# Ledger of designs, part 67: designed miniproteins, single chains, continued (4)

Each design is a single chain, and the fold is of that chain. pLDDT is the mean over its residues in the fold that is shown.

## One batch from the design tools (miniprotein)

Design m14320
Fold by ESMFold2-Fast:
Structure m14320 (fold): chain A 77 residues (1-77)
Amino acid sequence: SKEDLYLKAKLFVIAAETNILVAKRTKDPELKKKLLESAELDLKTAEELLERSGIKDEKFEKRLEELRKEIEELKKE
């Protein structure tokens, strides 16, 4: 259903946020790289699920953009 797709999108955002949080705290460069790559995939999946749901959520879309920007900044370290 539309609501199920939206809930799945939110769960993938939570997964991405968790991966970013661990990436920020780890001292292992290889683990950091893998976590950031996983977060990027999670955000892409969340965006696709949100689009398929047809639900307009500007706050959610802005959060996806903020998280992508954070990943890009962390990848340059």
Scores: mean pLDDT 88

Design m14321
Fold by ESMFold2-Fast:
Structure m14321 (fold): chain A 84 residues (1-84)
Amino acid sequence: SPLEEALARAQRLAGEFLRLVREKAPVEELREKREELERAIDEVVELARNSTDPDIQAQLPELERELEETKKWAEEQVEKREAE
């Protein structure tokens, strides 16, 4: 499904972002990957909100919370590196 594909993309990008953080990649690479991750997360939220599946609708509040926490974490990692 488009939602499953979007979730897989967001998970892949989150993993790539975490790798860049751990490897102390240049801040510009972290910024670019954060922007990709943010767009992927926004796509997941949009697809989930537009879903007619009752199971997805029931899980939507928790999914949105987890994705928002991921966005915030990624923003904080970039801000930390920019402050160095």
Scores: mean pLDDT 87

Design m14322
Fold by ESMFold2-Fast:
Structure m14322 (fold): chain A 68 residues (1-68)
Amino acid sequence: SHAAQAAAFRAEADAVAAEIAAHDPESGRKLRELADRGAAALAAGDTRSAMEVAQEMGRLRQEALRKA
């Protein structure tokens, strides 16, 4: 179901945001905001928006890791 996909995505995204927030609170906050948007898109069945959010999250995660 879309709800199950959204819940799984949110749990994984929250864990990543928490890890990044320990090193870069600003990037962690942005990842949390993206997690909210991605979960909402998946719950609505909006695959395009969910993919765009996932790409932006990946970019921010890589930037935070490069600074660490």
Scores: mean pLDDT 81

Design m14323
Fold by ESMFold2-Fast:
Structure m14323 (fold): chain A 55 residues (1-55)
Amino acid sequence: GDVVLSRELVYESPDGRLKLYRETVLKADGTIVERSVAEVNGRRQLLDERVIGRA
């Protein structure tokens, strides 16, 4: 399974309904990716994923 190594809150709307996160994830295949994730009304949505390294 994928392992979340870090999670950073980069933006939160004044009403708290939109949160933007930057995550570093170690995938099961050893690939390390950086993800941009939105949480809208408690619903998680992946916006972008890029490879930044390999374990």
Scores: mean pLDDT 83

Design m14324
Fold by ESMFold2-Fast:
Structure m14324 (fold): chain A 88 residues (1-88)
Amino acid sequence: MESTEKQVEMLREIIEELLRKGLISEEEAKLLLELIERPTPETLRVAEEVYKRHREEIERLMLELVLKEYQARGAPEEKIKALQELLK
């Protein structure tokens, strides 16, 4: 079942981690959080620019969060191993 609240929480976690690592500015973080609540052409543009600059880091964080979710749900070991290999 879709959990919009959980998906939003995961996106916020990614934004907070990028900000914590100094990969994005506080202004960019604010616009990305606004994108979650109200997408606009400006917030979408900032999201695209941030993704292009930090693609590898963002993809790794997404995979780590998906892996954590799979482990929490008791997903099959085969799926967990596949995600772990992608994180290498």
Scores: mean pLDDT 75

Design m14325
Fold by ESMFold2-Fast:
Structure m14325 (fold): chain A 91 residues (1-91)
Amino acid sequence: SSKIEQQKRVLESTARANLEEAKELASKLKEKGSEIVELVEEALRALEEQDYDRALELIKEALKLAEKVGDKALVQRLQLAAASVEELKAL
């Protein structure tokens, strides 16, 4: 269905945008920043490969680290990325 393909493209674009913003926010952290950046870069790769299970796993791992650091903006970006990837898995 052309509508499902369009919805998939929008969700992939939204997930990518939130992951790229999460990467930028994580790059400014002194503690755990490099580890979160690496997880987000791996999640972006999984998303490009359409491996949504792997992307979601990596986002959830990054989210646990972001929650420990206490960066609310980073947590929100990762939560939005996870939501979009979960919707992609349901298509």
Scores: mean pLDDT 89

Design m14326
Fold by ESMFold2-Fast:
Structure m14326 (fold): chain A 97 residues (1-97)
Amino acid sequence: MEPSEEEKEKIEEIAKLMVEAYLNSDSMLEAAEKVADKLGMPEELRKKLLEEIEKAKSESEQIGILIRTVGEYHGLDPELLADEFTLLLIEKKEKEK
């Protein structure tokens, strides 16, 4: 099942923003704060996101929480957002780091 053109465009833009925040942050908490700020998330949602990330036991769980929260806030499929995030992260690494 293919996403709509509008959903695909939003997923690409948001995933790119998330990858840039992830690569330019020393912690997942910092990355999540940058994503929430850039996406203009409401204070209540930002507080919930940061609290859930702080309680997470692993970086992979923290990434999952961020993707799910962002996806739900923008009405996007979290699995499609996770896939695009992973693809963009791989592309950035392939350009030699």
Scores: mean pLDDT 79

Design m14327
Fold by ESMFold2-Fast:
Structure m14327 (fold): chain A 90 residues (1-90)
Amino acid sequence: SLEELARRAIELGEKVKKVEPELQPLADTIIRLVEEALRYAKEGNLFEAEVALTLAIMTAVIGAKYSKNEEARKLFEELADVLAEAQRAL
């Protein structure tokens, strides 16, 4: 379900903040966009939900590219995959 994928994405974002605190702004942005996507989807605004998830995916890809910590890079890569699956669940 979209809600389960969103929960997993938020959990991964919180893990990034613990592993590489310098990337907290990127993780916080992803968490916010995921929460916005869930709200939009619940309201029937699927276009806005898809835009929010697309921005979250792009942020996760950038996070992986610029991560200095290998664990943080892997978390961002998993986050991008989970967010792409969430977008397909819309």
Scores: mean pLDDT 89

Design m14328
Fold by ESMFold2-Fast:
Structure m14328 (fold): chain A 94 residues (1-94)
Amino acid sequence: MSELEKLVEELRKAIEEGDLEKAKEIARKILELGLSNIDNEEFVLKLLRELTEAGKEAKDEEIAEILDKTAAELYHALAQHREAQGLPVPEIRF
């Protein structure tokens, strides 16, 4: 399994269990993974899709807010990186 696949599976378990602290930890790891690969648009967009889907599945409002904020932070970083290089900002489908 890839690192991303493991993180996504751990995140889904945290959501099912309502484990807020675990969800925060895994979301932060996904954000860090995205930031370290910010020049790889396809990879970052994949991370954003996983965070967005996880947020939609989250029954706990506090977990959903954390995932939404994490996705927004990662999208903002991608947008800033692309703007700094004179590249178009990618559209995200929610």
Scores: mean pLDDT 81

Design m14329
Fold by ESMFold2-Fast:
Structure m14329 (fold): chain A 63 residues (1-63)
Amino acid sequence: SHMVEELRRQAEELRLQSDFHFSAADSLDAFGPDHKADSDKHRKLGEEYREQSDRLDELARRL
């Protein structure tokens, strides 16, 4: 189904965005406490993108 393929593609894109933001947060943590606010923002975005990806994967399973 085209819809299932599109949902899986979007879920994968969101997964990659999540991975990017977690990687950025880890890098900022390594720079020290002055970067904590930026690290926290990236970690929050990583979590949000992962949740969105998981929701699209769940939706694809139901179709």
Scores: mean pLDDT 89

Design m14330
Fold by ESMFold2-Fast:
Structure m14330 (fold): chain A 97 residues (1-97)
Amino acid sequence: MELLLEIEKKALEEMKPEKEAAEKEVAENGDPELAFEKQAELLLKLIEKTLKLLKEELEKTTDEELKKELEEYIKLLEERKKQIEKAMETKTPLTPT
């Protein structure tokens, strides 16, 4: 749906300064553990910003079908957030290897 894509685009644009700052820290430090930590932090922030925008849209909409789609996306992102948080705690790669 166009609305969902636009929400994701806004979240990504808001994250640009934080992404650039994190990339600079990783480049200066050279620590692979720091690189993993910063990447996970950026992904969590992106998900949180997207969730905020989705919840705001859910509050504004009166269309029951659109509400159901927004709720489905919110649940999917909340589960993904939990997976990333768990990966950070166990220091496991976010990609299946």
Scores: mean pLDDT 75

Design m14331
Fold by ESMFold2-Fast:
Structure m14331 (fold): chain A 74 residues (1-74)
Amino acid sequence: SSEIEKLKEAVRKFLELVRESLESRGYSKEQIITILETIGKSLVKEMEEEGLPEEEIKAVEEVIREFLKEVREE
């Protein structure tokens, strides 16, 4: 749905912003990956605790996984 696509875009932009912030502060690629994994897990947990739809939670998990893969491949 259009709403799921907007959610995916928002999460991806958020992760990009966090990555850029950490890079500007001199964090290593390994440290950035660990921090982003922690943030991603926390976000998914909060979505589950708030009772958000399973399809939205799965979409966010997919975006986080894909983003982390891209960071590792750079």
Scores: mean pLDDT 88

Design m14332
Fold by ESMFold2-Fast:
Structure m14332 (fold): chain A 90 residues (1-90)
Amino acid sequence: RLDDIVRPKEALRELLEELGVTEETLTLGEIITLIGEYLFKKGLFEGPENPTKVDVSDTLLGELLEVDSLDMRDLDGIIERILRHVELVP
């Protein structure tokens, strides 16, 4: 669920710190939003507002998620990859 509280693990925390985010816990939805902000800040969006696919090769995000590209329409796939790098907090 996007409202689940999560604690970023070390690799994801490094990416969040690059964005100036130092909070110990975040919602999963906030992390998804921050990943979108990271892609926008790095100029990796290929479309106007909602790119269908983003090349993340040679980025911290691509290394973290172990992918060369993200399908921005596949939110479930992105969430599944992020869940490997967070600890769920009850």
Scores: mean pLDDT 72

Design m14333
Fold by ESMFold2-Fast:
Structure m14333 (fold): chain A 70 residues (1-70)
Amino acid sequence: DVDAQFDRAVEELLTALKNKDIDRIQALIDRFDAAAAQYAASDPQVALRYAQLSALGRISLSVLKLEEKS
């Protein structure tokens, strides 16, 4: 169901962050954006959850890219 899919999405993002896997984080952001768009009309609350994960992923990715450049 949607809640189980969301919990799995959180685990995937946390794993990618622990591994500092920039490519995987970017792929997850793209998936979260797509999920937010998919649920926007049918379940705005679920859409907001995915939008929040996408935002957190983007912030984390920016921090990791700054670390890599340093």
Scores: mean pLDDT 82

Design m14334
Fold by ESMFold2-Fast:
Structure m14334 (fold): chain A 74 residues (1-74)
Amino acid sequence: MSAEQQQQMADLLAQIQRLLAEYQATTDPARQVALLDEIIGLNDQLLALTTDPDLQADIQATRAYLQQQRAALE
């Protein structure tokens, strides 16, 4: 993986952590849905940058969990 891809992955992980903290702090269901949609999108970007099969599997599992949480809020 290139240094640019490593930096992009680090930036995506930092964004995901920030949005997860906001998600945990909010009590507004509409805001929770919006935050989960953003986090899922960032996980999709992270998956596209990852070439390690074990990391891809972990990211995919996290993505599936987040989609389940989002569906429960509808």
Scores: mean pLDDT 82

Design m14335
Fold by ESMFold2-Fast:
Structure m14335 (fold): chain A 100 residues (1-100)
Amino acid sequence: SPYEELLKAIEEGLARLRELEARGASKEEVVAAARETLRRLEELLEKYDAPQVLRDQVEAMRAVLDLLEADPSVSTEQLLAALRELYEGLRATVLELQAA
C-alpha cells in the first residue's frame, strides 16, 4: 500500500530522531538525517503519484528544514523538536487520507 510505505518512512524518520537525541548528535547530523528522510518521502510520493496535499506538505517541511539549518541561533534540541512536530503532522495527514 502506498500509504503504508509512507507511514513506514515517517515512523523510520521519527525513530531516527529519537536515536539522534539519545546519542546527543550534532545539528549537522540531525539535518543530514532529516534530508535523507525527506528524500525518501519525495521518492515515494513521485513513485505513487501521491495527492498534491502530501507533496505540498513535504515541500513545506523541506523549506522549514532549510530555514532552521540556516539559523545559527537554532539549537539541536529545537531542531529535533521542530522535526518531530513536522513528521507527526505529515503522519496525521497520511492517516486521514488512508481513512477517507
Scores: mean pLDDT 89

Design m14336
Fold by ESMFold2-Fast:
Structure m14336 (fold): chain A 61 residues (1-61)
Amino acid sequence: PSPEEIAQKAEDAARAAGASARVEVKLTPDGVEVTLQLSGSPEAVKRAALAAAKAILDLED
């Protein structure tokens, strides 16, 4: 998958969990760099972080 697809899927997953999300994915010579910024209530941020992580991991399968 492209970096753009990874970022979009992670943002969509985080938003579905109830948090505001910004995801940036960059390709580097050493691999992939992912930056994830979330905001909301503690519970929303926790759910969003898990959802975003799952989306990123599912794209590796």
Scores: mean pLDDT 75

Design m14337
Fold by ESMFold2-Fast:
Structure m14337 (fold): chain A 85 residues (1-85)
Amino acid sequence: PDLSEVSEEVKEAAKRIYEIAKELGLEIPESVVEDLLKESDGNVFAFATRFLARLGVKDPIALAVLLLEKDWEGFREALREDIEA
């Protein structure tokens, strides 16, 4: 049961991160997103960190921490600022 919940949270987080990145004008091939999801083995933090690194974010770990706090608004603003910097 816990693994199923973790997998669902990872899928929701991956979709939301992708949508936020797309809103900010960042395009990533779906194949890359799928590969990162597989490499993350159900871990939201690992997925977010790898995804943000592929986006060219300066500090992927700092932004991924916001996702652990479920601060999606803070994550969106921090990602926007990092890209504009």
Scores: mean pLDDT 72

Design m14338
Fold by ESMFold2-Fast:
Structure m14338 (fold): chain A 92 residues (1-92)
Amino acid sequence: GIATAIQHLRVAVDHIRRALAIEPDPDLRRAYQLAQQAIQYLEQGDVATAQALLRQALAAARRALGRITDPDARAHLRIAIGHIVRAIRALG
């Protein structure tokens, strides 16, 4: 449900922020912004808009993972991707 998705996204946002602090990337910044917007829409009960934003965030995060080279930044990004996937699944 919505509460579970928000919990996963808060963890994802924290890990994206940590990855950005180590190795900045424009798609990683986009994933950060989109995940935060998705939380706002979920808090308003707009699941459909949040799902669309999360699919965009996931695509951006995956593109960033293809470019980021620092092992700690990559580890944080992989955890964030896992939580975005779990958030999408929690929404149906």
Scores: mean pLDDT 95

Design m14339
Fold by ESMFold2-Fast:
Structure m14339 (fold): chain A 73 residues (1-73)
Amino acid sequence: AVVDELVKLLAGADLKPSKHGLEGTLGGKVVRVEPGLEAPKKGKVSVLLNGEAKDFEVANPQQVVQELLQRLS
């Protein structure tokens, strides 16, 4: 599942709620996780890690963000 992939990718990140989703740090670098609510990111969760943005297609971006917070914070 996408949540399991994201938990593995973001293991050790100190994730906290932010204005647009979740924000924290991993290895001294900023990490952001944002639910796609509008085009062109609708139906996706966007992850910024090591200056690289990755998009994951999901049925419910907000629910994925909540589950990620529960498992990593």
Scores: mean pLDDT 76

Design m14340
Fold by ESMFold2-Fast:
Structure m14340 (fold): chain A 90 residues (1-90)
Amino acid sequence: SSAELVSEVVGLLEEATKATKEGNFEEAKKLVEEATELVKKLKSLSKEQFEEIGKKLQELADVATEKGDKRVAEAVKRLADEVVQIANES
Protein backbone atom coordinates (compact mmCIF):
# COMPACT_ATOMS: atom_id res chain seq x y z
CA SER A 1 0.00 0.00 0.00
CA SER A 2 1.03 3.66 -0.35
CA ALA A 3 0.94 4.03 3.46
CA GLU A 4 3.39 1.11 3.85
CA LEU A 5 5.72 2.58 1.18
CA VAL A 6 5.62 6.03 2.86
CA SER A 7 6.36 4.43 6.26
CA GLU A 8 9.38 2.61 4.74
CA VAL A 9 10.61 5.85 3.07
CA VAL A 10 10.34 7.72 6.41
CA GLY A 11 12.25 4.91 8.17
CA LEU A 12 15.02 4.95 5.54
CA LEU A 13 15.34 8.76 5.87
CA GLU A 14 15.58 8.48 9.68
CA GLU A 15 18.36 5.84 9.28
CA ALA A 16 20.09 8.10 6.70
CA THR A 17 19.98 11.01 9.19
CA LYS A 18 21.57 8.79 11.88
CA ALA A 19 24.25 7.56 9.42
CA THR A 20 25.02 11.16 8.38
CA LYS A 21 25.37 12.24 12.05
CA GLU A 22 27.83 9.34 12.53
CA GLY A 23 29.85 10.34 9.41
CA ASN A 24 28.72 7.26 7.42
CA PHE A 25 28.01 9.31 4.27
CA GLU A 26 28.23 6.42 1.77
CA GLU A 27 25.65 4.41 3.79
CA ALA A 28 23.43 7.52 4.14
CA LYS A 29 23.55 8.07 0.35
CA LYS A 30 22.55 4.42 -0.29
CA LEU A 31 19.60 4.74 2.14
CA VAL A 32 18.39 7.92 0.37
CA GLU A 33 18.74 6.17 -3.03
CA GLU A 34 16.65 3.23 -1.70
CA ALA A 35 14.01 5.73 -0.49
CA THR A 36 14.03 7.34 -3.97
CA GLU A 37 13.27 3.98 -5.65
CA LEU A 38 10.34 3.43 -3.24
CA VAL A 39 9.00 6.95 -3.89
CA LYS A 40 9.06 6.21 -7.67
CA LYS A 41 6.60 3.34 -6.98
CA LEU A 42 4.07 5.79 -5.45
CA LYS A 43 1.18 6.80 -7.74
CA SER A 44 0.05 9.69 -5.50
CA LEU A 45 0.82 11.38 -2.19
CA SER A 46 -1.64 12.86 0.30
CA LYS A 47 -0.85 16.31 1.73
CA GLU A 48 -0.02 14.66 5.10
CA GLN A 49 2.35 12.12 3.46
CA PHE A 50 4.02 14.89 1.41
CA GLU A 51 4.56 17.00 4.57
CA GLU A 52 5.90 14.00 6.58
CA ILE A 53 8.47 13.04 3.91
CA GLY A 54 9.37 16.72 3.40
CA LYS A 55 10.05 17.16 7.13
CA LYS A 56 12.39 14.12 7.17
CA LEU A 57 14.17 15.33 4.01
CA GLN A 58 14.68 18.79 5.58
CA GLU A 59 16.08 17.23 8.80
CA LEU A 60 18.53 15.13 6.73
CA ALA A 61 19.50 18.11 4.50
CA ASP A 62 20.25 20.22 7.61
CA VAL A 63 22.50 17.50 9.10
CA ALA A 64 24.29 16.94 5.75
CA THR A 65 24.94 20.70 5.47
CA GLU A 66 26.26 20.81 9.07
CA LYS A 67 28.60 17.88 8.28
CA GLY A 68 29.68 19.47 4.96
CA ASP A 69 28.81 16.40 2.87
CA LYS A 70 27.65 17.23 -0.66
CA ARG A 71 26.90 13.61 -1.70
CA VAL A 72 24.07 13.15 0.83
CA ALA A 73 22.81 16.69 0.10
CA GLU A 74 22.67 15.93 -3.66
CA ALA A 75 20.85 12.61 -3.05
CA VAL A 76 18.31 14.44 -0.82
CA LYS A 77 17.79 17.06 -3.59
CA ARG A 78 17.06 14.32 -6.16
CA LEU A 79 14.58 12.60 -3.81
CA ALA A 80 12.89 15.95 -2.99
CA ASP A 81 12.42 16.57 -6.74
CA GLU A 82 10.76 13.12 -7.14
CA VAL A 83 8.44 13.77 -4.16
CA VAL A 84 7.41 17.18 -5.60
CA GLN A 85 6.74 15.60 -9.02
CA ILE A 86 4.43 12.93 -7.52
CA ALA A 87 2.62 15.53 -5.36
CA ASN A 88 2.02 17.69 -8.47
CA GLU A 89 0.56 14.64 -10.30
CA SER A 90 -1.68 13.73 -7.31
Scores: mean pLDDT 86

Design m14341
Fold by ESMFold2-Fast:
Structure m14341 (fold): chain A 81 residues (1-81)
Amino acid sequence: MSKEELDEEVRTALALMLLYVASKTTDPEEQIRLIEKAVELAKEMSEEGRKLVIDGLERIADTASPEVAEAARKAIEELKK
């Protein structure tokens, strides 16, 4: 495993963990903050990695409060472009 491969794996794991924590919190402000952090990590990831983050964001958009769901949908649009 090269340093570049390790950085990609760590970044992917961190982004997915942030989305998991966001799905478990009840504080909308904290959920949005975690989504924003996951998006910043996802911008530095491969297309395949970003696809995993988008999938996580879609699950949050389906289950969260309207404010958090809107933040998740905005994040999905940002990562698709």
Scores: mean pLDDT 80

Design m14342
Fold by ESMFold2-Fast:
Structure m14342 (fold): chain A 62 residues (1-62)
Amino acid sequence: MLDKEELEEAVRRLTEAYADNEEAQLYLALAKSYLDEDKPEEANRIIEQLLARYPEAREVLE
């Protein structure tokens, strides 16, 4: 998750993996919103918060 395209791909994969998790979907919606606003650093921060809460989500990104 170093650039905007990698963050967009991470959000896409996590959204699919956590489709039934309402809390994770809220984090992902916020990250997507920041990416749409060209704020990849803020999007990365939200993704790191999601990964801190759901550490297993890192396996989805590999």
Scores: mean pLDDT 79

Design m14343
Fold by ESMFold2-Fast:
Structure m14343 (fold): chain A 116 residues (1-116)
Amino acid sequence: DEIRETLLAGVRAALAGDIDAAVEYATELLKKGYYASAVTVLELAARYAPDPLEAEIARGLGLIVIGVLGIVNKEAAELSRETAERSLRLVDEGGSEEEIVDVALEADKKVLELLK
């Protein structure tokens, strides 16, 4: 499953503070229409980036994605934002990378339906 592998790699890169890799994986997810997954990777990258400028870049990119998505469909934007926030809480609670991936992919099923 190419999307699951891309998202898992993005989550791992973000948690490791590798912003360049996290942004590349998030961009691939965006190209495929997986907005909640992309925002999740960017928000994790923003939180775990060791450099403050890199953290702001990741955060800014996530906000741009949410903002643009909100012009198309406000519910899809809110679901994507809430999914990223849920993923941050899941990391704080000792949740697995696989749980984050499952949460983001389930959200993207709903986002895809909202964008039809």
Scores: mean pLDDT 88

Design m14344
Fold by ESMFold2-Fast:
Structure m14344 (fold): chain A 85 residues (1-85)
Amino acid sequence: TGETAQRTVEERARENGGRLTSDQTSESSARGVAEGGGDKRGVNTGESTSLSIAHQHGGELTSEQGGRSGRLGGLNSQGLGGARE
């Protein structure tokens, strides 16, 4: 579950020419999904949020920003019509 979020953040950082602390940023995203009780839905939401933040900052996504996006993704995955986009 966390692996997809991690790879997505790392790939986006490389595409944007930014420098992410991949391990910490991706771990934060994965933890956010897990804490929110998310599975694939949570991962998808967390990834989208992480990608948006990374892109907004030219790929310079920090662990702090990754943690925020991961938590948001996890929370949004809760409920029946969870965010899968």
Scores: mean pLDDT 46

Design m14345
Fold by ESMFold2-Fast:
Structure m14345 (fold): chain A 89 residues (1-89)
Amino acid sequence: EAKEYFKKAAEHLREAARYAEQGDLEEAEKHVKEATEYAVKGAELLGDSLLKYQMETMGRAILDLLRQGDGEGAAALAREMAIELERLI
């Protein structure tokens, strides 16, 4: 159950990174928002408040980079978040 949410979150973060590198920051933002929601739901199912806080914080940081026009920085952080979530699957 939680693993399925982490898998979906990681897939959305990988898509966000691709769109950000292509300069489609609007599409990247949509994928980051969906990824963060899935990751938070997974953490809530585990009762892991620290993981929930970490996922919310990383998602917000990626969104801030996208809003600043830093597609490369956003892509790098999105991949780091995806790797962390993939370790939970």
Scores: mean pLDDT 90

Design m14346
Fold by ESMFold2-Fast:
Structure m14346 (fold): chain A 93 residues (1-93)
Amino acid sequence: DLRNQFFDALDKLEKGLKNNDLDTVKSALNTLETIANQLVQDKKVNKVQAEINNLKLAYKYTPGLTKNEQVVNLTKSGLKNILSKFNEDPYEF
């Protein structure tokens, strides 16, 4: 169940961000990317993968995603966009 795995990974990402646990954030982003790649191989969507890549770039260039206002806002926006694609446009998944 890719949807349950996706929500579990999003919950892990949110908890990692709140606790400033960079290893958990990185692990969760890698899990979300793996799920996005599986969906792309099924010829469904690459929009989710783009949002995940934006979050990975924020992590790569700015350690401590919760320490910088711009990075926090970018991460929150990316998470909101991922959730929007998942909940409001299920056909893109």
Scores: mean pLDDT 60

Design m14347
Fold by ESMFold2-Fast:
Structure m14347 (fold): chain A 81 residues (1-81)
Amino acid sequence: SLLEKLEAAAEALLAFVEEHHPESTEEMREVLERMLEAFRRKDAEEFERIAEEAVRRTKNPVVAQLVRELGKAVLQMLKEE
């Protein structure tokens, strides 16, 4: 399912941030948890808003890029019928 793919992607992204940018691990965890909660509620608009806000507020450009790419990938998959 798309949720299972998103959960797997979130785990991979969190592991990457923990290894390469440990100072941003907690920020990334919180953003990913909020995005997953919005997705579980089937609120695509809130999911997109959370991703956009995280990209805007983060001081780590790598976190911004990863969140932006995850958001785009999930929204693209939601457009497939």
Scores: mean pLDDT 82

Design m14348
Fold by ESMFold2-Fast:
Structure m14348 (fold): chain A 90 residues (1-90)
Amino acid sequence: SIKELEEELEKVLRESGRIARELLSLPIEDQKLLNRIIGLQLRVIGLEFDLELLKKQNLSDEERERRLQELLAEARALKAELEKLLAELK
């Protein structure tokens, strides 16, 4: 359902933001790696804004579901990249 997609997306984004903050708390001396992690955190923030904008748009259920599925796929890929980085650095 649309509600289940929204709840799952909110959960994935919350978990992604937590991982990004944990990565940024690590003593990273490599400037390129630090810049990459900052970029990933900015992408999490961007997806959170996209979700909030989507909630305010007057869309058909079909279009809303499609856009939520696209955002969820992007959020899952972003979370996987953040989790991989955290595992490699710990």
Scores: mean pLDDT 88

Design m14349
Fold by ESMFold2-Fast:
Structure m14349 (fold): chain A 81 residues (1-81)
Amino acid sequence: SSLEEEIKKLEEEILRLLGLAERALAQGDVATARAYLAQARKKIEELKELGEKEKDEKKRNKVFKGVSAAEAYLDALEAQL
């Protein structure tokens, strides 16, 4: 469905942004890392909104499991700032 495609694209974009933030931190570029983490946080909130629109309970649970994993990754990176 269109919703499933939007969720997948958003999940992939979140992971990309978190990876870019991690790379920026490894290079000592704190300003760039902060910018990517802020973008990832906004997209995680968008993913939560899309997850609430998912009518299939199993698919919705999988989305929110992904949200929890992404938030944990983001928090771990922010702790390095």
Scores: mean pLDDT 90

Design m14350
Fold by ESMFold2-Fast:
Structure m14350 (fold): chain A 100 residues (1-100)
Amino acid sequence: MIEEVQDEIKEEQAHRKKLETSTDVKATLEEIIADEKEHVKKSKDPSLKHLEEQTVNLYEKLLAQLDAGEDADVIRQKALQIEDGAIAQLQAELNRLKQE
């Protein structure tokens, strides 16, 4: 579990970097959603799986807002906030596991 949480932190950090440097926010959100859905299928930790499912739902909501005509930079900033929140939750879980 510790290694799985550490790997997910690295993946979320990579997603954050992709969002920050992206010239196509829609394509980047679609890529992140696809990656997270694959991690949900493979995850055996119920807490990690729940966090990944919540992240997918939040990104799908942002993708719908972007398709409805929301500004791409506004959506990018919201996506970066989601990533920062996910990383913080994963770091808290990692710290909890290290104390067991």
Scores: mean pLDDT 81

Design m14351
Fold by ESMFold2-Fast:
Structure m14351 (fold): chain A 56 residues (1-56)
Amino acid sequence: MYSEEEIKAGLAILFLSAMLGIHPSKFLGNDELIEQIAKLAGVSVETVKKLLEKNK
């Protein structure tokens, strides 16, 4: 089960992945993209990193 914050982060990850044409696993190596996802979703950078780690 995902929290509301994890759902928001997941949607932002999918959106940026589609817009940039890159696989979500590549975001773990790019702090700028992680920060953009966190801002778009309104969640912490830690939440984004945790979700990306679960789905690699």
Scores: mean pLDDT 75

Design m14352
Fold by ESMFold2-Fast:
Structure m14352 (fold): chain A 90 residues (1-90)
Amino acid sequence: SLADEYEAEAKKALDEGNYKEFVEALTRATIARVGDLLRQGKYEEAVRVAREGIEKLESLKQKYPEVKETADEAIGLLRSLAEEAERLAA
């Protein structure tokens, strides 16, 4: 799946010490996974996955100052996606 492809890209970036690319690939993987869940009508699980992604990005932002801007943008996108998934679940 597209999510699996982005997860593989994230692992490669992490292995190479490229934390910015890791954050970008992880974000794309999370968005793709949430999209898959929304298409399946699994709204509560979609919210959970998006929120777990936000928590992981917050942690990475604290550990690697160089990813702060990229992680902040990604967190904003995932928050919007989580809010929309919550709206669909209601």
Scores: mean pLDDT 87

Design m14353
Fold by ESMFold2-Fast:
Parts: sequence; C-alpha cells; structure tokens
Structure m14353 (fold): chain A 76 residues (1-76)
Amino acid sequence: DEALRYLEEAKEAAKKGDIESGIKHLEEAMALTPSGEAARYALEAKEALKKGDIEKGLKYIEEAIRAERQAREEGR
C-alpha cells in the first residue's frame, strides 16, 4: 500500500522535525488514498505541521494511517 507507506514516512519525518518532508509525504498519500477519511486526516495533519503543531500533526497522521488500513480491509 503506497499511500500507507507515505503516511508512515510522513510520521517519521514529523517525529524528526523534518516538516518539509512530512508535508510532501502527506500530499503524496492524499493523492494515492482511495479513503476520503484518510485524505481528510492527512490534510488536517498537513495544516497542523504548517503551523508548527507537531503533536497535533502526529495525532492526525495516526488517524490517517488507521483510516487507510480500514479502507483497504473494507475494499475486499
């Protein structure tokens, strides 16, 4: 799952304080995810990271990962 991989890479980038890479990976995940819920959480994470709210950004990345995993399980 390429979208899930980008979400996990965004989480690791954000944890290291690499906000630019984190945002880029979130944008890549949003382009690839079939889940509107995952895309919404990724967007919220991106906005939080842009404002320097790393804790909130990480929370929304975790929610996006959860939604992406659920969408893939429901998809068949």
Scores: mean pLDDT 82

Design m14354
Fold by ESMFold2-Fast:
Structure m14354 (fold): chain A 63 residues (1-63)
Amino acid sequence: EKEVAEELKKLGISDAVVKSELKANGTLNVTVTLSNGKVYTGSGGILNPKQAVTDLIEKIKAA
């Protein structure tokens, strides 16, 4: 969560709600709700948790 907040600040986003959830299948989901109400979810495996953050940031950049 803390690393996600730092990456969001690099994109100029300082006011977002971050939640992380580890699924039973070993998938880590990171969900970000922006102040404009938009929701983004990044996903990665437990063996590479930084992939979930990378996926999330790429989705935000593409929006």
Scores: mean pLDDT 72

